# Ledger of designs, part 78: designed miniproteins, single chains, continued (4)

Each design is a single chain, and the fold is of that chain. pLDDT is the mean over its residues in the fold that is shown.

## One batch from the design tools (miniprotein)

Design m14866
Fold by ESMFold2-Fast:
Structure m14866 (fold): chain A 69 residues (1-69)
Amino acid sequence: MSKPKLTPEQKARYRLAKLILEKGRVTDEELDRIAEETGLSREQVRYLAEQLKKLSKETLENLIKTIES
């Protein structure tokens, strides 16, 4: 696929933002899955999820749009 590779943190933020917008929450199971797929620790992914939950829905949508562009 002809697009730049995302960093592990960008991949985690993207997946977490999608889950928060779709479901309004992220489960521990989803946090574990994202950690496994990105190579980040579970604690790092949980920290990112908590930060993203504090952002507005508009900010999360803009983050997803930027990564998909």
Scores: mean pLDDT 78

Design m14867
Fold by ESMFold2-Fast:
Structure m14867 (fold): chain A 77 residues (1-77)
Amino acid sequence: MPSGEKAKKLVEEALKALEEGNYEKAAELLEEAAKILKELGRTSAAEGLLEAAELLREGNVEEARLLLLRALGLPVE
């Protein structure tokens, strides 16, 4: 199975944690997804998820959500 499926599941779980207001859990899930994406060579997507995780830890939820939408809306080959 492609590792991308696991990364997708982690991002979906992170979005659910965001809806629940659990920003620390969302940040951890995004970091795990970013690690998988980096291993797959999707460095730009991984960097986006890491920046979103940092923003969540800072309490900047709006900016984090914008970066997540950008990362999720990036269909690569």
Scores: mean pLDDT 76

Design m14868
Fold by ESMFold2-Fast:
Structure m14868 (fold): chain A 60 residues (1-60)
Amino acid sequence: MKEKAEELLKKGKEALENGDYDTAIKYFVEATRYALDDPELLREALKGVKEAIDAKDKAN
């Protein structure tokens, strides 16, 4: 379901912008599940997970 993956990616990016790193990680991880049949969306979701984790580490 590409639409669900795209929606979750948007929510993850919004959470990341708000400094809510744990919520951002959760949304990006959920996005990977909905993007399994779309290599481009899956890659973007995995990149989001990494960016959110890195941002959380830098904030501490």
Scores: mean pLDDT 82

Design m14869
Fold by ESMFold2-Fast:
Structure m14869 (fold): chain A 55 residues (1-55)
Amino acid sequence: EPVEALRRAAEAGVEIARKTNPELGEQMERDARAGVDAATKAYEELKKKIEELLK
């Protein structure tokens, strides 16, 4: 799933950033969480609209 792939990529990026600079990693984790949450909601809404169109 695109959202799951996005989460895995975000987690990998945050882990690398955290090992390089812990403070920057913390900020990136918050931003990544917000971004993934927003993307997940957008994807769910799009999926609902597609399902409605397929009725």
Scores: mean pLDDT 76

Design m14870
Fold by ESMFold2-Fast:
Structure m14870 (fold): chain A 68 residues (1-68)
Amino acid sequence: MPSPELIEEMKKLAEELKKLAEKLKNEQQRDFLIEIADSMEKNVEKLSEEEAKNAIAFAKQIKELAEK
């Protein structure tokens, strides 16, 4: 299991991705962000410390690409 701090960061980032998805005009991009966010929330407790850090880094990259 990742640390409680990483779990909270992943949950917060998932919430941010869902919030960003609501602002997107493209339905495919919106659905993709929601799917990533749901996957992060569902699997967060099953990840290793390194997997959690990698998931956070990946989600941050996806967020930046979606905002561009």
Scores: mean pLDDT 78

Design m14871
Fold by ESMFold2-Fast:
Structure m14871 (fold): chain A 87 residues (1-87)
Amino acid sequence: SEKEEKIKKVSQEALELYERVVSAEKAAAAAGQSSLPDDLAKETPPRVEKLQKSFKELLGIEISGRTWGETLEKMKKVSEEVLKKLE
């Protein structure tokens, strides 16, 4: 169904964003840096907010943390569970 396809897409987008951020954090740590690259740091919070709205509209789930990083980690867990059910 169209709704199921939208749910899959949003869940995949959340997982891809999480993996991108975690990979960048690991690369920064390996280089002795404590922060994400500026471009990624500016791009990520608006993307997390858009995904929050999509999860609320499509699944009726409100996902929030103290930081965008905590919110994204919670979205990753929800996305993994949703994608398992849609297999």
Scores: mean pLDDT 83

Design m14872
Fold by ESMFold2-Fast:
Structure m14872 (fold): chain A 66 residues (1-66)
Amino acid sequence: SADELIEQLEKLIEEFKKLGKEDFANAVRRAVERYRALIDAGVDPDQALAGMEHLLKLAKEEIEKL
């Protein structure tokens, strides 16, 4: 669900902040806000969910490199 994806992304945003990667944390947060806006507007919610899922994968890969 969107709420589960957002929860996981919020945890990664806090992890990036703890690692001093605040610019990256802010970039991820802005992307989540854009996907939320699309879902709230009813614009391709399935595509917005897929975009958040892809973002979660990329964010996890970046954390694993640190």
Scores: mean pLDDT 79

Design m14873
Fold by ESMFold2-Fast:
Structure m14873 (fold): chain A 67 residues (1-67)
Amino acid sequence: SEEERAVREKAAEAEAKGAVLYALGKVADSAELLEADENTLVARAVVDGEEYTVTVDTKTGEITVEK
């Protein structure tokens, strides 16, 4: 039961990270993962030659975009 919950949680986290990268790739010319830990994913996205740093808090679902 406890092991099953841990496996599902980890799978959901990996799926969420993949979905974020996929969504960035849909609107950006390029997207690159810079850093990923248990609670945070940091990606670089380039849109029309402008570089953006996208930070996703996987614990809260909050997305922050910095230029």
Scores: mean pLDDT 69

Design m14874
Fold by ESMFold2-Fast:
Order: structure tokens, then sequence, then C-alpha cells
Structure m14874 (fold): chain A 100 residues (1-100)
């Protein structure tokens, strides 16, 4: 998971650099506000996913999704970029598990 978060963070930083280059009128404040909003929405999604997993008896996945949601909410104000990266890493992990 930690390695997946660092990989997601690097990819996200590259994507944001490209987004800024293509949208030169996008301010740093606007970008940070969008990242904070994205982190909040992703955290909400992770909490809903955790509830669904708990109802399905997938307790380990429910615990992971809940812990990630809490960490994203905690980071959203101070480090919204890392919060979004954490959410992306969780989605990738879920896709790998569901593909089995």
Amino acid sequence: MEEAVEEALRRLEEALARLRAENPDLSEEELEAQLREAARLMAEGARKRAEEYEKAGKLELAKLAREVAEEMERLAEEDPLRAVALGLALEEYIKEEEAK
C-alpha cells in the first residue's frame, strides 16, 4: 500500500503539471481547492464502499476502506494532493482484488 501511494502521488503530480500547462489561467488556489474537494468526495466514496463491504462480509476490505477514508479526511486540509493519491491507491487495490 505505501509503495502504491507513492506511485499514485508521483503520477498525480505529473498529471497536475500537465493540467497546469494546458490551463495556464488555472490558479494554484483554484487547483488546491479542487484537490481538497476531490479528496472529500473520494473519502465519502471510500466510507460508502466500506459499508458495502461490511454488509457483504468482507471485513478486511471494509476495515481498509474505512481507515483510508479517515486518513484522507485527516489529510484533506493540510495535504490534499496526498489525500487524493491515497484514494487512488485504494481504488487500484480494490480493482486488483476484484479481478481475482
Scores: mean pLDDT 81

Design m14875
Fold by ESMFold2-Fast:
Structure m14875 (fold): chain A 62 residues (1-62)
Amino acid sequence: GPAEEGARAAREYAEEKGIEGLEIEVRGDRVLITLPGASVEEAEELARIVIDHGAFAVVELR
């Protein structure tokens, strides 16, 4: 479904960009993304990827 497709695309983006410590969890129509020490720009792009697949994105930065 959209959340699983969005989560997959977000993982592929993170792998290509070398983002470490990324946690992605699918919860129904939501994708939860945890990014320790991430930039706002990377967080926004990951959220956009999820939303573009028709899912809700929840991003936690630390």
Scores: mean pLDDT 79

Design m14876
Fold by ESMFold2-Fast:
Structure m14876 (fold): chain A 74 residues (1-74)
Amino acid sequence: SMEEILERMRELYEQIKAETDLDKIKALVNELVALLREFLAAYDPSDPEQRKLLVEALRILSEALDIYQAKVDA
């Protein structure tokens, strides 16, 4: 389900926050992107509850990219 995909994305996000190895963070970010693609394949824009889940998924990806960028720039 979309909720199960979102939960997997949250688990990857927690791993990204804890990880210090840039190559591993890049791999985890790529896994988040793959999960977002799965989410979008199932997404129905006529369902307002699915829209809320999509917004949360996009926030997770955005935050993960910010963490990755900050660690690259360090």
Scores: mean pLDDT 86

Design m14877
Fold by ESMFold2-Fast:
Structure m14877 (fold): chain A 68 residues (1-68)
Amino acid sequence: SEIEKIIEEQLKKFEEMLKEGVDADEAFKIVSTEMLEKLLEAGASREEIDEAMQKFYERAGELVKKMK
């Protein structure tokens, strides 16, 4: 789905920023803001946005734990 594509693209961007030495909090702020904008542009419902953001938060947190 378009939503899953957005999640995967933003997770890849987040991981690349972490690999480049960007602060995790700053990278998360940038990527999560872009993700919300993309979801709104795609016409996602509130429920779809909530589920997508939750999934992103969980997977982003796992990436940070693996790098620390």
Scores: mean pLDDT 83

Design m14878
Fold by ESMFold2-Fast:
Parts: sequence; C-alpha cells; structure tokens
Structure m14878 (fold): chain A 75 residues (1-75)
Amino acid sequence: SSAARRAAEEQRRKLLEVEVELGMALIQRGVLKTIKENKEKAGTLTEKEKEEIEKELEELEKKIEELEREIEALR
C-alpha cells in the first residue's frame, strides 16, 4: 500500500539524516584533533585553547555515542 511505502520512506529518511549528522560529527572530531596536534607541534597551543578543544571533543564524543545508539534503534 502507499501508506506502507510512505512509512518505509520516512524511516529511511530519518536513518539517513542521523547517519549524515554522525558523519559530520566524525569529521568535526577529526578536524579538532588535527588543529590541536598542529598547534601542539608548533608550540602555539595555549592552556585555554587546549581546554576549549578538549571540551568540544568531549561534547562531540557524547553526541557521536547518542547518534550511534539512535542508528542502532532505527535499524
């Protein structure tokens, strides 16, 4: 039925949206790690910048875990 197809399409759309958001969060984590490493190697990483990056990384790790759990629930 058209209703069953629409429900399946909505489920696929939700899964895709969460998978895209996970992909973006993983990229952001990689970028922040690279920035931290480059600044540390250059000796330009301040204590404040280190704390800010580590806080953002912690928030991203929590978001990644929540998104991975949501993907498992949608499968």
Scores: mean pLDDT 87

Design m14879
Fold by ESMFold2-Fast:
Structure m14879 (fold): chain A 60 residues (1-60)
Amino acid sequence: MPLSPLEGAILMWLAQNGISEVTSATVRAAARALGVSVATASRHVQRLAEKGYVRLAPDP
């Protein structure tokens, strides 16, 4: 499936920061960096994980 603009921006931000596993803290940092809500960033990160572009770290 094609990426949305925000999904592409999240992937680029993760790559620029050398992040291969996404935690709740990573989602909050991405949301802050990209100027979106944590809920919005979380939804798009989940879609990226479902598409196989990122790995979600288990919550502690």
Scores: mean pLDDT 78

Design m14880
Fold by ESMFold2-Fast:
Structure m14880 (fold): chain A 87 residues (1-87)
Amino acid sequence: SALAGAAGGAGAAAGAVEAAGEEGREERARAEEAGRAGGEEARLVGEGMGATAYGMARASGGKEAAEAVAEAARRNAERALERAAAA
């Protein structure tokens, strides 16, 4: 569902940001709210995927590539949340 997609997307943004060593209070708050609406499982899976994607980019392309992944995760979360709000 759109709600589960928002939970996973918001989770991925939170995971990536946290992997980057940032607290990411906004991303964390959005992930928790989206998880309550769309499912905690989807949020937790998203968090793991976001952290993994950041780590893989960091290993292969360095800090710049990893930050691009975190930024892409933020944009994807915004779009998923917009779709859920429209559903």
Scores: mean pLDDT 85

Design m14881
Fold by ESMFold2-Fast:
Structure m14881 (fold): chain A 90 residues (1-90)
Amino acid sequence: MLGERAEEAAREAARAAAEAAGPENVAKGAAAAIAAVGAAFAAGHGAGGKEEAERSGRAAYEAAKAGGTGEGRKRAEEAARRAYEAAAEA
């Protein structure tokens, strides 16, 4: 099920990004967000879905860079939701 796999990967990235909210951990969160985009693409294999999943992953990465806990989590989760929708559409 494409949507479930994409959402699962995106949620994992969002969680990792939130966990890495501190300046010392931003790189770890960014790596997880990028990995989730790759996983969402692999699950969807759709041309349009890939680009939107990548944008969502970048948004999660930027949220991690912001170094905020609550706000960073919210943006990462929003990015995860978009990745899920894009993959489901593919």
Scores: mean pLDDT 58

Design m14882
Fold by ESMFold2-Fast:
Structure m14882 (fold): chain A 71 residues (1-71)
Amino acid sequence: SLREQARIAVYRLYKEFGKEEAERAARTAVNHYKLLGDEEKAEQVRKGYEEALRDYETDPEAMDARLEAAL
């Protein structure tokens, strides 16, 4: 799903470049879908972002395993 793809992408950005870069990328994607009038996709990206932040801060090992599965 778009939500899951956003979660993975934001988690990768957070891990490699830090929270500010991950937040900026997520905000850019949300705004992109809003400009297209796709509020459902904008919300999916926002939820994916929130989940990615939680994953990084609570259980990064589980998310690292999910990243390997996505490759």
Scores: mean pLDDT 79

Design m14883
Fold by ESMFold2-Fast:
Structure m14883 (fold): chain A 90 residues (1-90)
Amino acid sequence: SSAEQALQQAKEKNLTEAYEAFLLLQQLRQALAEGADIDEIAEIWRQLIEATAKYLLTVKKVPQEEVDKYVAEMLKALEEAVKRAREAAA
């Protein structure tokens, strides 16, 4: 039925959102292993935070306020890590 098809598509979308986060995590791990530039690592990490936030909002139905707090905390940690890495390289 059309209702069953819609439900299947919704499940596939949820899996796709989780899969996007997984692929970004794998890209981050590879970039770290290859010694990629800190700016490239930071960009992948930022995308991973955004993908995870989308998953939490759309799939896990986490409240917007809680997701906003997660994003803020993770972005702050990323900025501090990038700053320390740049200072160590200087």
Scores: mean pLDDT 79

Design m14884
Fold by ESMFold2-Fast:
Formats: sequence, structure tokens, C-alpha cells
Structure m14884 (fold): chain A 75 residues (1-75)
Amino acid sequence: SMREELRRKVAEFERLVREGADPEEILKVAYEAVRLAVESRDADALQRLARIGMRSEEVAQLLEEAILRVSKELR
């Protein structure tokens, strides 16, 4: 289901951030997670992504870019 896919993508995003993965991989997973959260209207998932982003300025910037990309595609 879309909810299970979203949960897996949020968990993958948190893991990549924790492990200090490549910024391009973090951005790709953030984009996928944000897109699924917006399409499913899951505010809790969006809040969790934002909390993970608060762990570092670099991660926050990547999450912001993912949000902007999703916003442009939905408009």
C-alpha cells in the first residue's frame, strides 16, 4: 500500500541521514518520501521528515529542495 511504501521511505531517509550517506542519495529518498506524504495527505509523515531534517543544516537544505521539487510538479 502507499502508506507502507511511505513508512519505508521515511525510515530509509532517517537511516541515510544517520549513516551520513551521499547528499544525492539523501535528496532522492527525501523527494520520494515527500511526494508520497503529499499524495497521501499524511501530515504525521511530513512532520517526521521535518524532525529528521532538524538534525543538521545540510539535511534541512536537502529536505527543503525535495519539498520545492514536489511543489513544482504538483502545480
Scores: mean pLDDT 85

Design m14885
Fold by ESMFold2-Fast:
Structure m14885 (fold): chain A 66 residues (1-66)
Amino acid sequence: AEELIKEAKELYKEAVKYDEEGNKEKALELLEEAMRKADEAMKAGDELSAGAVYTAAAVFKVLTKK
């Protein structure tokens, strides 16, 4: 579970970097991957930490789609 959360956080940071560079397509792909990893971590029992990452990624994805 911890490894999945770590991967999700790393993907989220990468997505933020690509969005800042103007590469919204790559940012969205990375956000979707981060959300997938966070969802897996939540199902494995780390609901609070993984839920926070999932929510952050989902909110950022909505903002990036604009």
Scores: mean pLDDT 75

Design m14886
Fold by ESMFold2-Fast:
Structure m14886 (fold): chain A 69 residues (1-69)
Amino acid sequence: MNWQELKKAAEEGKYEVLEEALKKAEEELEEAKKALEEAEKKNDLLAEIGATLRVIGEELTIELIKSLL
């Protein structure tokens, strides 16, 4: 999934694509949060950084998709 694809879908009025993308991003955010929790529990700094970046990326994606809806 990428921003250019989602923006084009919005411009073409294909809001079902945006709704499916939002659902997928929400699911990926939940998986990223679980990975972050496990990394924090194990005090694995590199894994924690990686999971944190994934959480931030998915949160930003969700905000961008919602801005198009």
Scores: mean pLDDT 81

Design m14887
Fold by ESMFold2-Fast:
Structure m14887 (fold): chain A 80 residues (1-80)
Amino acid sequence: SLEEQERQARIDERRDRLKAALEKNFGPEFAKKVEPLIDELARIEVELEHATPEQRRKLLARGNEILDKLDKLREEFLKS
């Protein structure tokens, strides 16, 4: 319960920081569009803190997929 609340708070803090940085650099519309991906990335980063080697491999693979999607969305946004 307490551990889960602290984990969620850390995820929220990381997500909000990433969202704020994207909003500053690319504007609020882009930040809002990619918010679900940023939320998932923040969750992965926190989960990596206590992951087993097997879990870490899967989490890193998923993180790389999200980063690839973000790069494609950024490219698309810049073409607008």
Scores: mean pLDDT 84

Design m14888
Fold by ESMFold2-Fast:
Structure m14888 (fold): chain A 72 residues (1-72)
Amino acid sequence: SMAELKKKVRELVLRTVGAAIRAIGAILDGDREEARESIEEIREIARELEELGATEEAEAALRLARLLEKNL
């Protein structure tokens, strides 16, 4: 159903926010390894969003991953 799809997309968006917070914390701490792992998690979530047809959310997640990587 569309309601179940919307719930899954919302869940993945919230997971993206969590991974972004972890990446920012790791960058501030100079933990490049943890930062890269969290950024890769965002990229994996973006792939799941794309598979669900949430193209705009997937593109936003990939944009966020690129911005975070520039600050490593």
Scores: mean pLDDT 90

Design m14889
Fold by ESMFold2-Fast:
Structure m14889 (fold): chain A 85 residues (1-85)
Amino acid sequence: ARELAEQAIRLAEEAIRLAMEALKLGEGKVLLKAIGAAISGIGAKFQAELALEKGDRELAEQALRDAEEALESAKEALEEAKKQK
């Protein structure tokens, strides 16, 4: 449980970082994608931190899935932002 929550926190933090980079580089619809990825990453991080505090395995597993999805969205937004250069 703890390891899943810690992994989710790391992935969520990376998702937030990449989404913030996409926000700096992107324009138009890419900004909306980057905002969505940032919000998803923030939510996943909060969920993972709560799971770690409560020792909740189910919440940790969900946080990991949410963090992985947020990271994928952030990577996609950043790739689209770079293609607009």
Scores: mean pLDDT 84

Design m14890
Fold by ESMFold2-Fast:
Structure m14890 (fold): chain A 53 residues (1-53)
Amino acid sequence: SAVSAALGAALDAGDQAAVDALVAAHREALLADGSLLAGLSPEQRAEVLRRAL
């Protein structure tokens, strides 16, 4: 949830550097457990997963 909240805030702010840093730091967890994305919109989830791949 903390990762989800941070990603949501960075995406809402348009802070691409923060999004990239969070995805890089949590890539394995994001790909293994979709619950980390539960607080995000479907569009935000798709963007995060696209960057994690």
Scores: mean pLDDT 78

Design m14891
Fold by ESMFold2-Fast:
Structure m14891 (fold): chain A 58 residues (1-58)
Amino acid sequence: SLEEETERQIRRIEEAARTGDPDLVVELTLPRSAEEQRDRVGEAAERQAPLAAARMSP
């Protein structure tokens, strides 16, 4: 779990870097306790948002 958690954090940082948000990269490299938890919740919500929008706009 420790190794998997580290891998997920690295992946998150890489994704932010690809997006072109250096400020976000810095934020993600800082304490990853509460902020990572919030990010997981946001990601879950975003997963369904585009699908719902697509159904509203055929």
Scores: mean pLDDT 59

Design m14892
Fold by ESMFold2-Fast:
Structure m14892 (fold): chain A 57 residues (1-57)
Amino acid sequence: MKEKADRLVKEAEEAYKKGNFDEAIKLYTEAIRYALLAGDLEKAQEFANKLAEIRKK
């Protein structure tokens, strides 16, 4: 599950760089879910903070 969260974050960052903010939000949300399933609360918080920043912009 950690590998899936890492891939989703990479895809989210690529979507953000392309200006596809809605897609980036979706991918970060999925990454948070997989991080939580893996028990990685620190990564889940990091991804949630990035998601919140994108939503503010």
Scores: mean pLDDT 78

Design m14893
Fold by ESMFold2-Fast:
Parts: structure tokens; C-alpha cells; sequence
Structure m14893 (fold): chain A 69 residues (1-69)
């Protein structure tokens, strides 16, 4: 399980915080888009796919920052 680490550099913590905020925003957007699709708005599907790609990119970036520190 992910235990809190106090050994992170100030730069790493600042970067992880910023990436975490972006991830939360994208997850909120994903929920909104999925709600639209569930309501029958298929035009939201391409945007949903783009948001999922951005989430995957942020997750990979967060892992890279954590692994580097």
C-alpha cells in the first residue's frame, strides 16, 4: 500500500501536487462525459476518450516523478 513519504524533494512534491490537481479535474470531466453518454449523447464519446488518454498520461507522469525521487 502507498505509505506517505517525507523524503520527497520540494520540487517533486510541488509537481505531484500539480499533477494530482489535474488528475482530479480530468476525473470530474470524465464523470460528466460518461453521464452525458448514459443520457444518450454519443457526441461526448470522442472527448471521453481524450480525457481517458490524459488521465493515463498524468498517471504515468506521477509514477515517473515518484520513481525519480
Amino acid sequence: EAAPSSELSPEARKRLFALGEELNELMERLKELEAKIAAGDDSAKPERDEVEKKIAELEAEMRAVAAAD
Scores: mean pLDDT 78

Design m14894
Fold by ESMFold2-Fast:
Structure m14894 (fold): chain A 68 residues (1-68)
Amino acid sequence: EIKPPTPEIVEEAQRIIDKLREEVKKLTNVTPELEAAFKEAIDSVDPEDLLVSTGLDAARRVEALRKK
């Protein structure tokens, strides 16, 4: 019932996720443990979730960790 996103949109969403990962790495430049935790959180966020706009929970988790 949930439509699959188009390949073009998936590629665009991946760019956004990559940008978030890079920002998180800059913020978590203190301990490797924190960096690993943020990386795992970002990895659990699929670009499809962001494209469907139903990944609010996942996207918010990543943003909350990024701002921490």
Scores: mean pLDDT 59

Design m14895
Fold by ESMFold2-Fast:
Structure m14895 (fold): chain A 88 residues (1-88)
Amino acid sequence: SLEEPLLTPGPLLAELLRSVGITKETLTRGEILEALFKYINEKKLRDPNNPNLVDVSGTLLGEILGVDSFNLDDLEEIMERLLKHSTL
């Protein structure tokens, strides 16, 4: 299907979405991906010497993912973990 299914965020993901100005009850996977990058950029979580390294220690995103840091080369795995905090 050319249209992505709508996902309902769980409580922690909904809080992250609200922190970046998203109050929608349902979102596509693409909208959640956009919100992830907005959160990373607004919180300035990227390493200045390696912009693919993201430090999420002490953040709500780190709590959701269960990690202190990740590499954007692993984005597919990170998105899979994030989407476990949503339902169809």
Scores: mean pLDDT 84

Design m14896
Fold by ESMFold2-Fast:
Structure m14896 (fold): chain A 75 residues (1-75)
Amino acid sequence: MLTPEEIDRLVRALRLAMENGDKEAVDELLEFIEKRVSPEAAEEIRKIYNDPSLTPEERVERIRDILLEEAKKRR
């Protein structure tokens, strides 16, 4: 189960990795999400990361929403 603080930290880490083009860091963070959150959340985030029509800020907002939604499901 992820706390809201852990979600915020994870989203910031993903944003920095994406902005820096650090594919290895992105892949590590996606593996963490797949194991600690869900495979479905990891796939949705991967789609957002690979969508060239989204701005970096839009990607961050979408990723945050996915992780918050998954945290709510686990109550």
Scores: mean pLDDT 79

Design m14897
Fold by ESMFold2-Fast:
Structure m14897 (fold): chain A 83 residues (1-83)
Amino acid sequence: MEEKAEKLAEKVKELAVEVGMEDRAEEFGKAMKEAWLKGPAELVAAAAILAVAAEISLSWGDLETARAELEAAFEVAKEAVER
């Protein structure tokens, strides 16, 4: 599961850079990796879905929505870790 956790973390870090939140990329990636390794499956799935939504919004050029979705993914990931 470590490989999948790292892949999701890298994807979230790349998305953060692309939406202009590069200063938060490491924090977002760390939260996602920790959520995947420690969090309940339903919260990890929700965070991953929000990350995909951010990627889709970014592909449409909607940076504001992509940022909001990525921040939501981070909040859900933090909830999964903190419980």
Scores: mean pLDDT 82

Design m14898
Fold by ESMFold2-Fast:
Structure m14898 (fold): chain A 57 residues (1-57)
Amino acid sequence: SAAVAEEVRRLGEELLPALEKRYGREEAQRIVENAIAAAEQSEVAGLAALRDLREAG
């Protein structure tokens, strides 16, 4: 869980500029925050969030 949460944070930071261009700053921030929250809840949710972030960016 901790390792997955760290990866989600890292990927979210890396993808944030691309997400901002596509969805706008507010929605991009929401996408990243929701992904981090999912990863903090469970490893399964975190892995799903990683997949979704890769697809969104």
Scores: mean pLDDT 80

Design m14899
Fold by ESMFold2-Fast:
Structure m14899 (fold): chain A 61 residues (1-61)
Amino acid sequence: SEIEKAIEEAAKRLSEVLGIDPEKAREQFRKLVESAPSKEIGLEIAEAFVAMAEALKRLQE
């Protein structure tokens, strides 16, 4: 599904930013999406988290 693909892409971006295992990032995002009121809201939260992590990494430079 489109949502699963978006979760995988978000997890990959997060793993690249933080230098963590992409499989672990994917598992955490899957849990986040499953605990949200809807999959769409869960994905928005996951994407916002990735954007924040990317911004924080830039600020550390």
Scores: mean pLDDT 79

Design m14900
Fold by ESMFold2-Fast:
Structure m14900 (fold): chain A 86 residues (1-86)
Amino acid sequence: SEEERRLQLELDVLEAFATMIEYLVKLAKKRNASPETLESIRKAVENLRKQVEELLPHLTPEQQARAQEILSRLDKIEKEIDELLK
């Protein structure tokens, strides 16, 4: 359906954002980024999480599995940021 294609695209975009954030965390670690920069990345993670969670009830079971994988990746990113902020 047209709706299913739209939701697939939204998931693809969210997956791309997760990949970009993962790269930003690696770059922040390499460059010893400021706490302010790390907090900005953490806010981006929180915003992405909210977008994924808002899509969950509208997704097919296969798409829900993809969304849960994104959420798991975001949990890992948050833990890495928390470690860098110590």
Scores: mean pLDDT 88

Design m14901
Fold by ESMFold2-Fast:
Structure m14901 (fold): chain A 93 residues (1-93)
Amino acid sequence: MEEAQELLKKGNEYFSKGEYDKAIEYYKRAIELDPENAEAYFNLGLAYLKQGKYDEAIEWFKKALEIAKGKDPLMVKEIESFIKYAERKKAEA
């Protein structure tokens, strides 16, 4: 969906500026318009990870993983890597 992709792009712009709360809002809106967009769930997880919200990050990464399974093996591997990273960071805290 083009509209969902524009919201994802706006989220990415705020993410790149370190404005993670705004990035999260745009990613959530992208997901509402396109619930099958694994990238939006993954990027939402990354935004929570940047805020040190590891439980929330893991939750959204797992949702991204469910959507990406059987469709994008490279994305699956990347999501699994970030889940392990977030779990490790949570254990250090």
Scores: mean pLDDT 87

Design m14902
Fold by ESMFold2-Fast:
Structure m14902 (fold): chain A 81 residues (1-81)
Amino acid sequence: DDLEKKKKELEEKIKKNPNDYKAWNNLGDVLKKLGKYDEAREYYKKAIELNPDYKDAWFGLGSTPGGDPKETREAFDKYVD
């Protein structure tokens, strides 16, 4: 499956460079597409921790279902700034 292949490629990138905030964000996107929302939110938060100016990660966090309403609002506020 293309999503599982992409997940493995991103996990390898992160193992090689754990500061690759784009890879963490992309892994969050893959997990979100797989319906693994708790894991997706965790990995978007990792991307934000590494680069809080990376607005795509804030959008990813805010748009992932099942999040806390305050966290969701803060994420979208950061995305639109």
Scores: mean pLDDT 86

Design m14903
Fold by ESMFold2-Fast:
Structure m14903 (fold): chain A 80 residues (1-80)
Amino acid sequence: MAEVASVDVLARIEEGDTLYIHLRVTLKAPASTDDVVRAAKEAAREVAESDPEVAEVLDVRATPLDPTTGAATAIAKRAP
């Protein structure tokens, strides 16, 4: 698996019972497009699952920006 150097939470947007967490994920070394996407999705899921305001992760989306950087969004149901 591609090794993550840093994860930056860019925005947390609350919309009713839904929480959108937007992240930038940086890798320690250049990786393939698929590995960037995979690393970004895993980092976003981990951030969402560790968030006390998250009851359930509904979806995780990611796009590669360059060989070391991915953009990701976790979509989650808020905790009661």
Scores: mean pLDDT 85

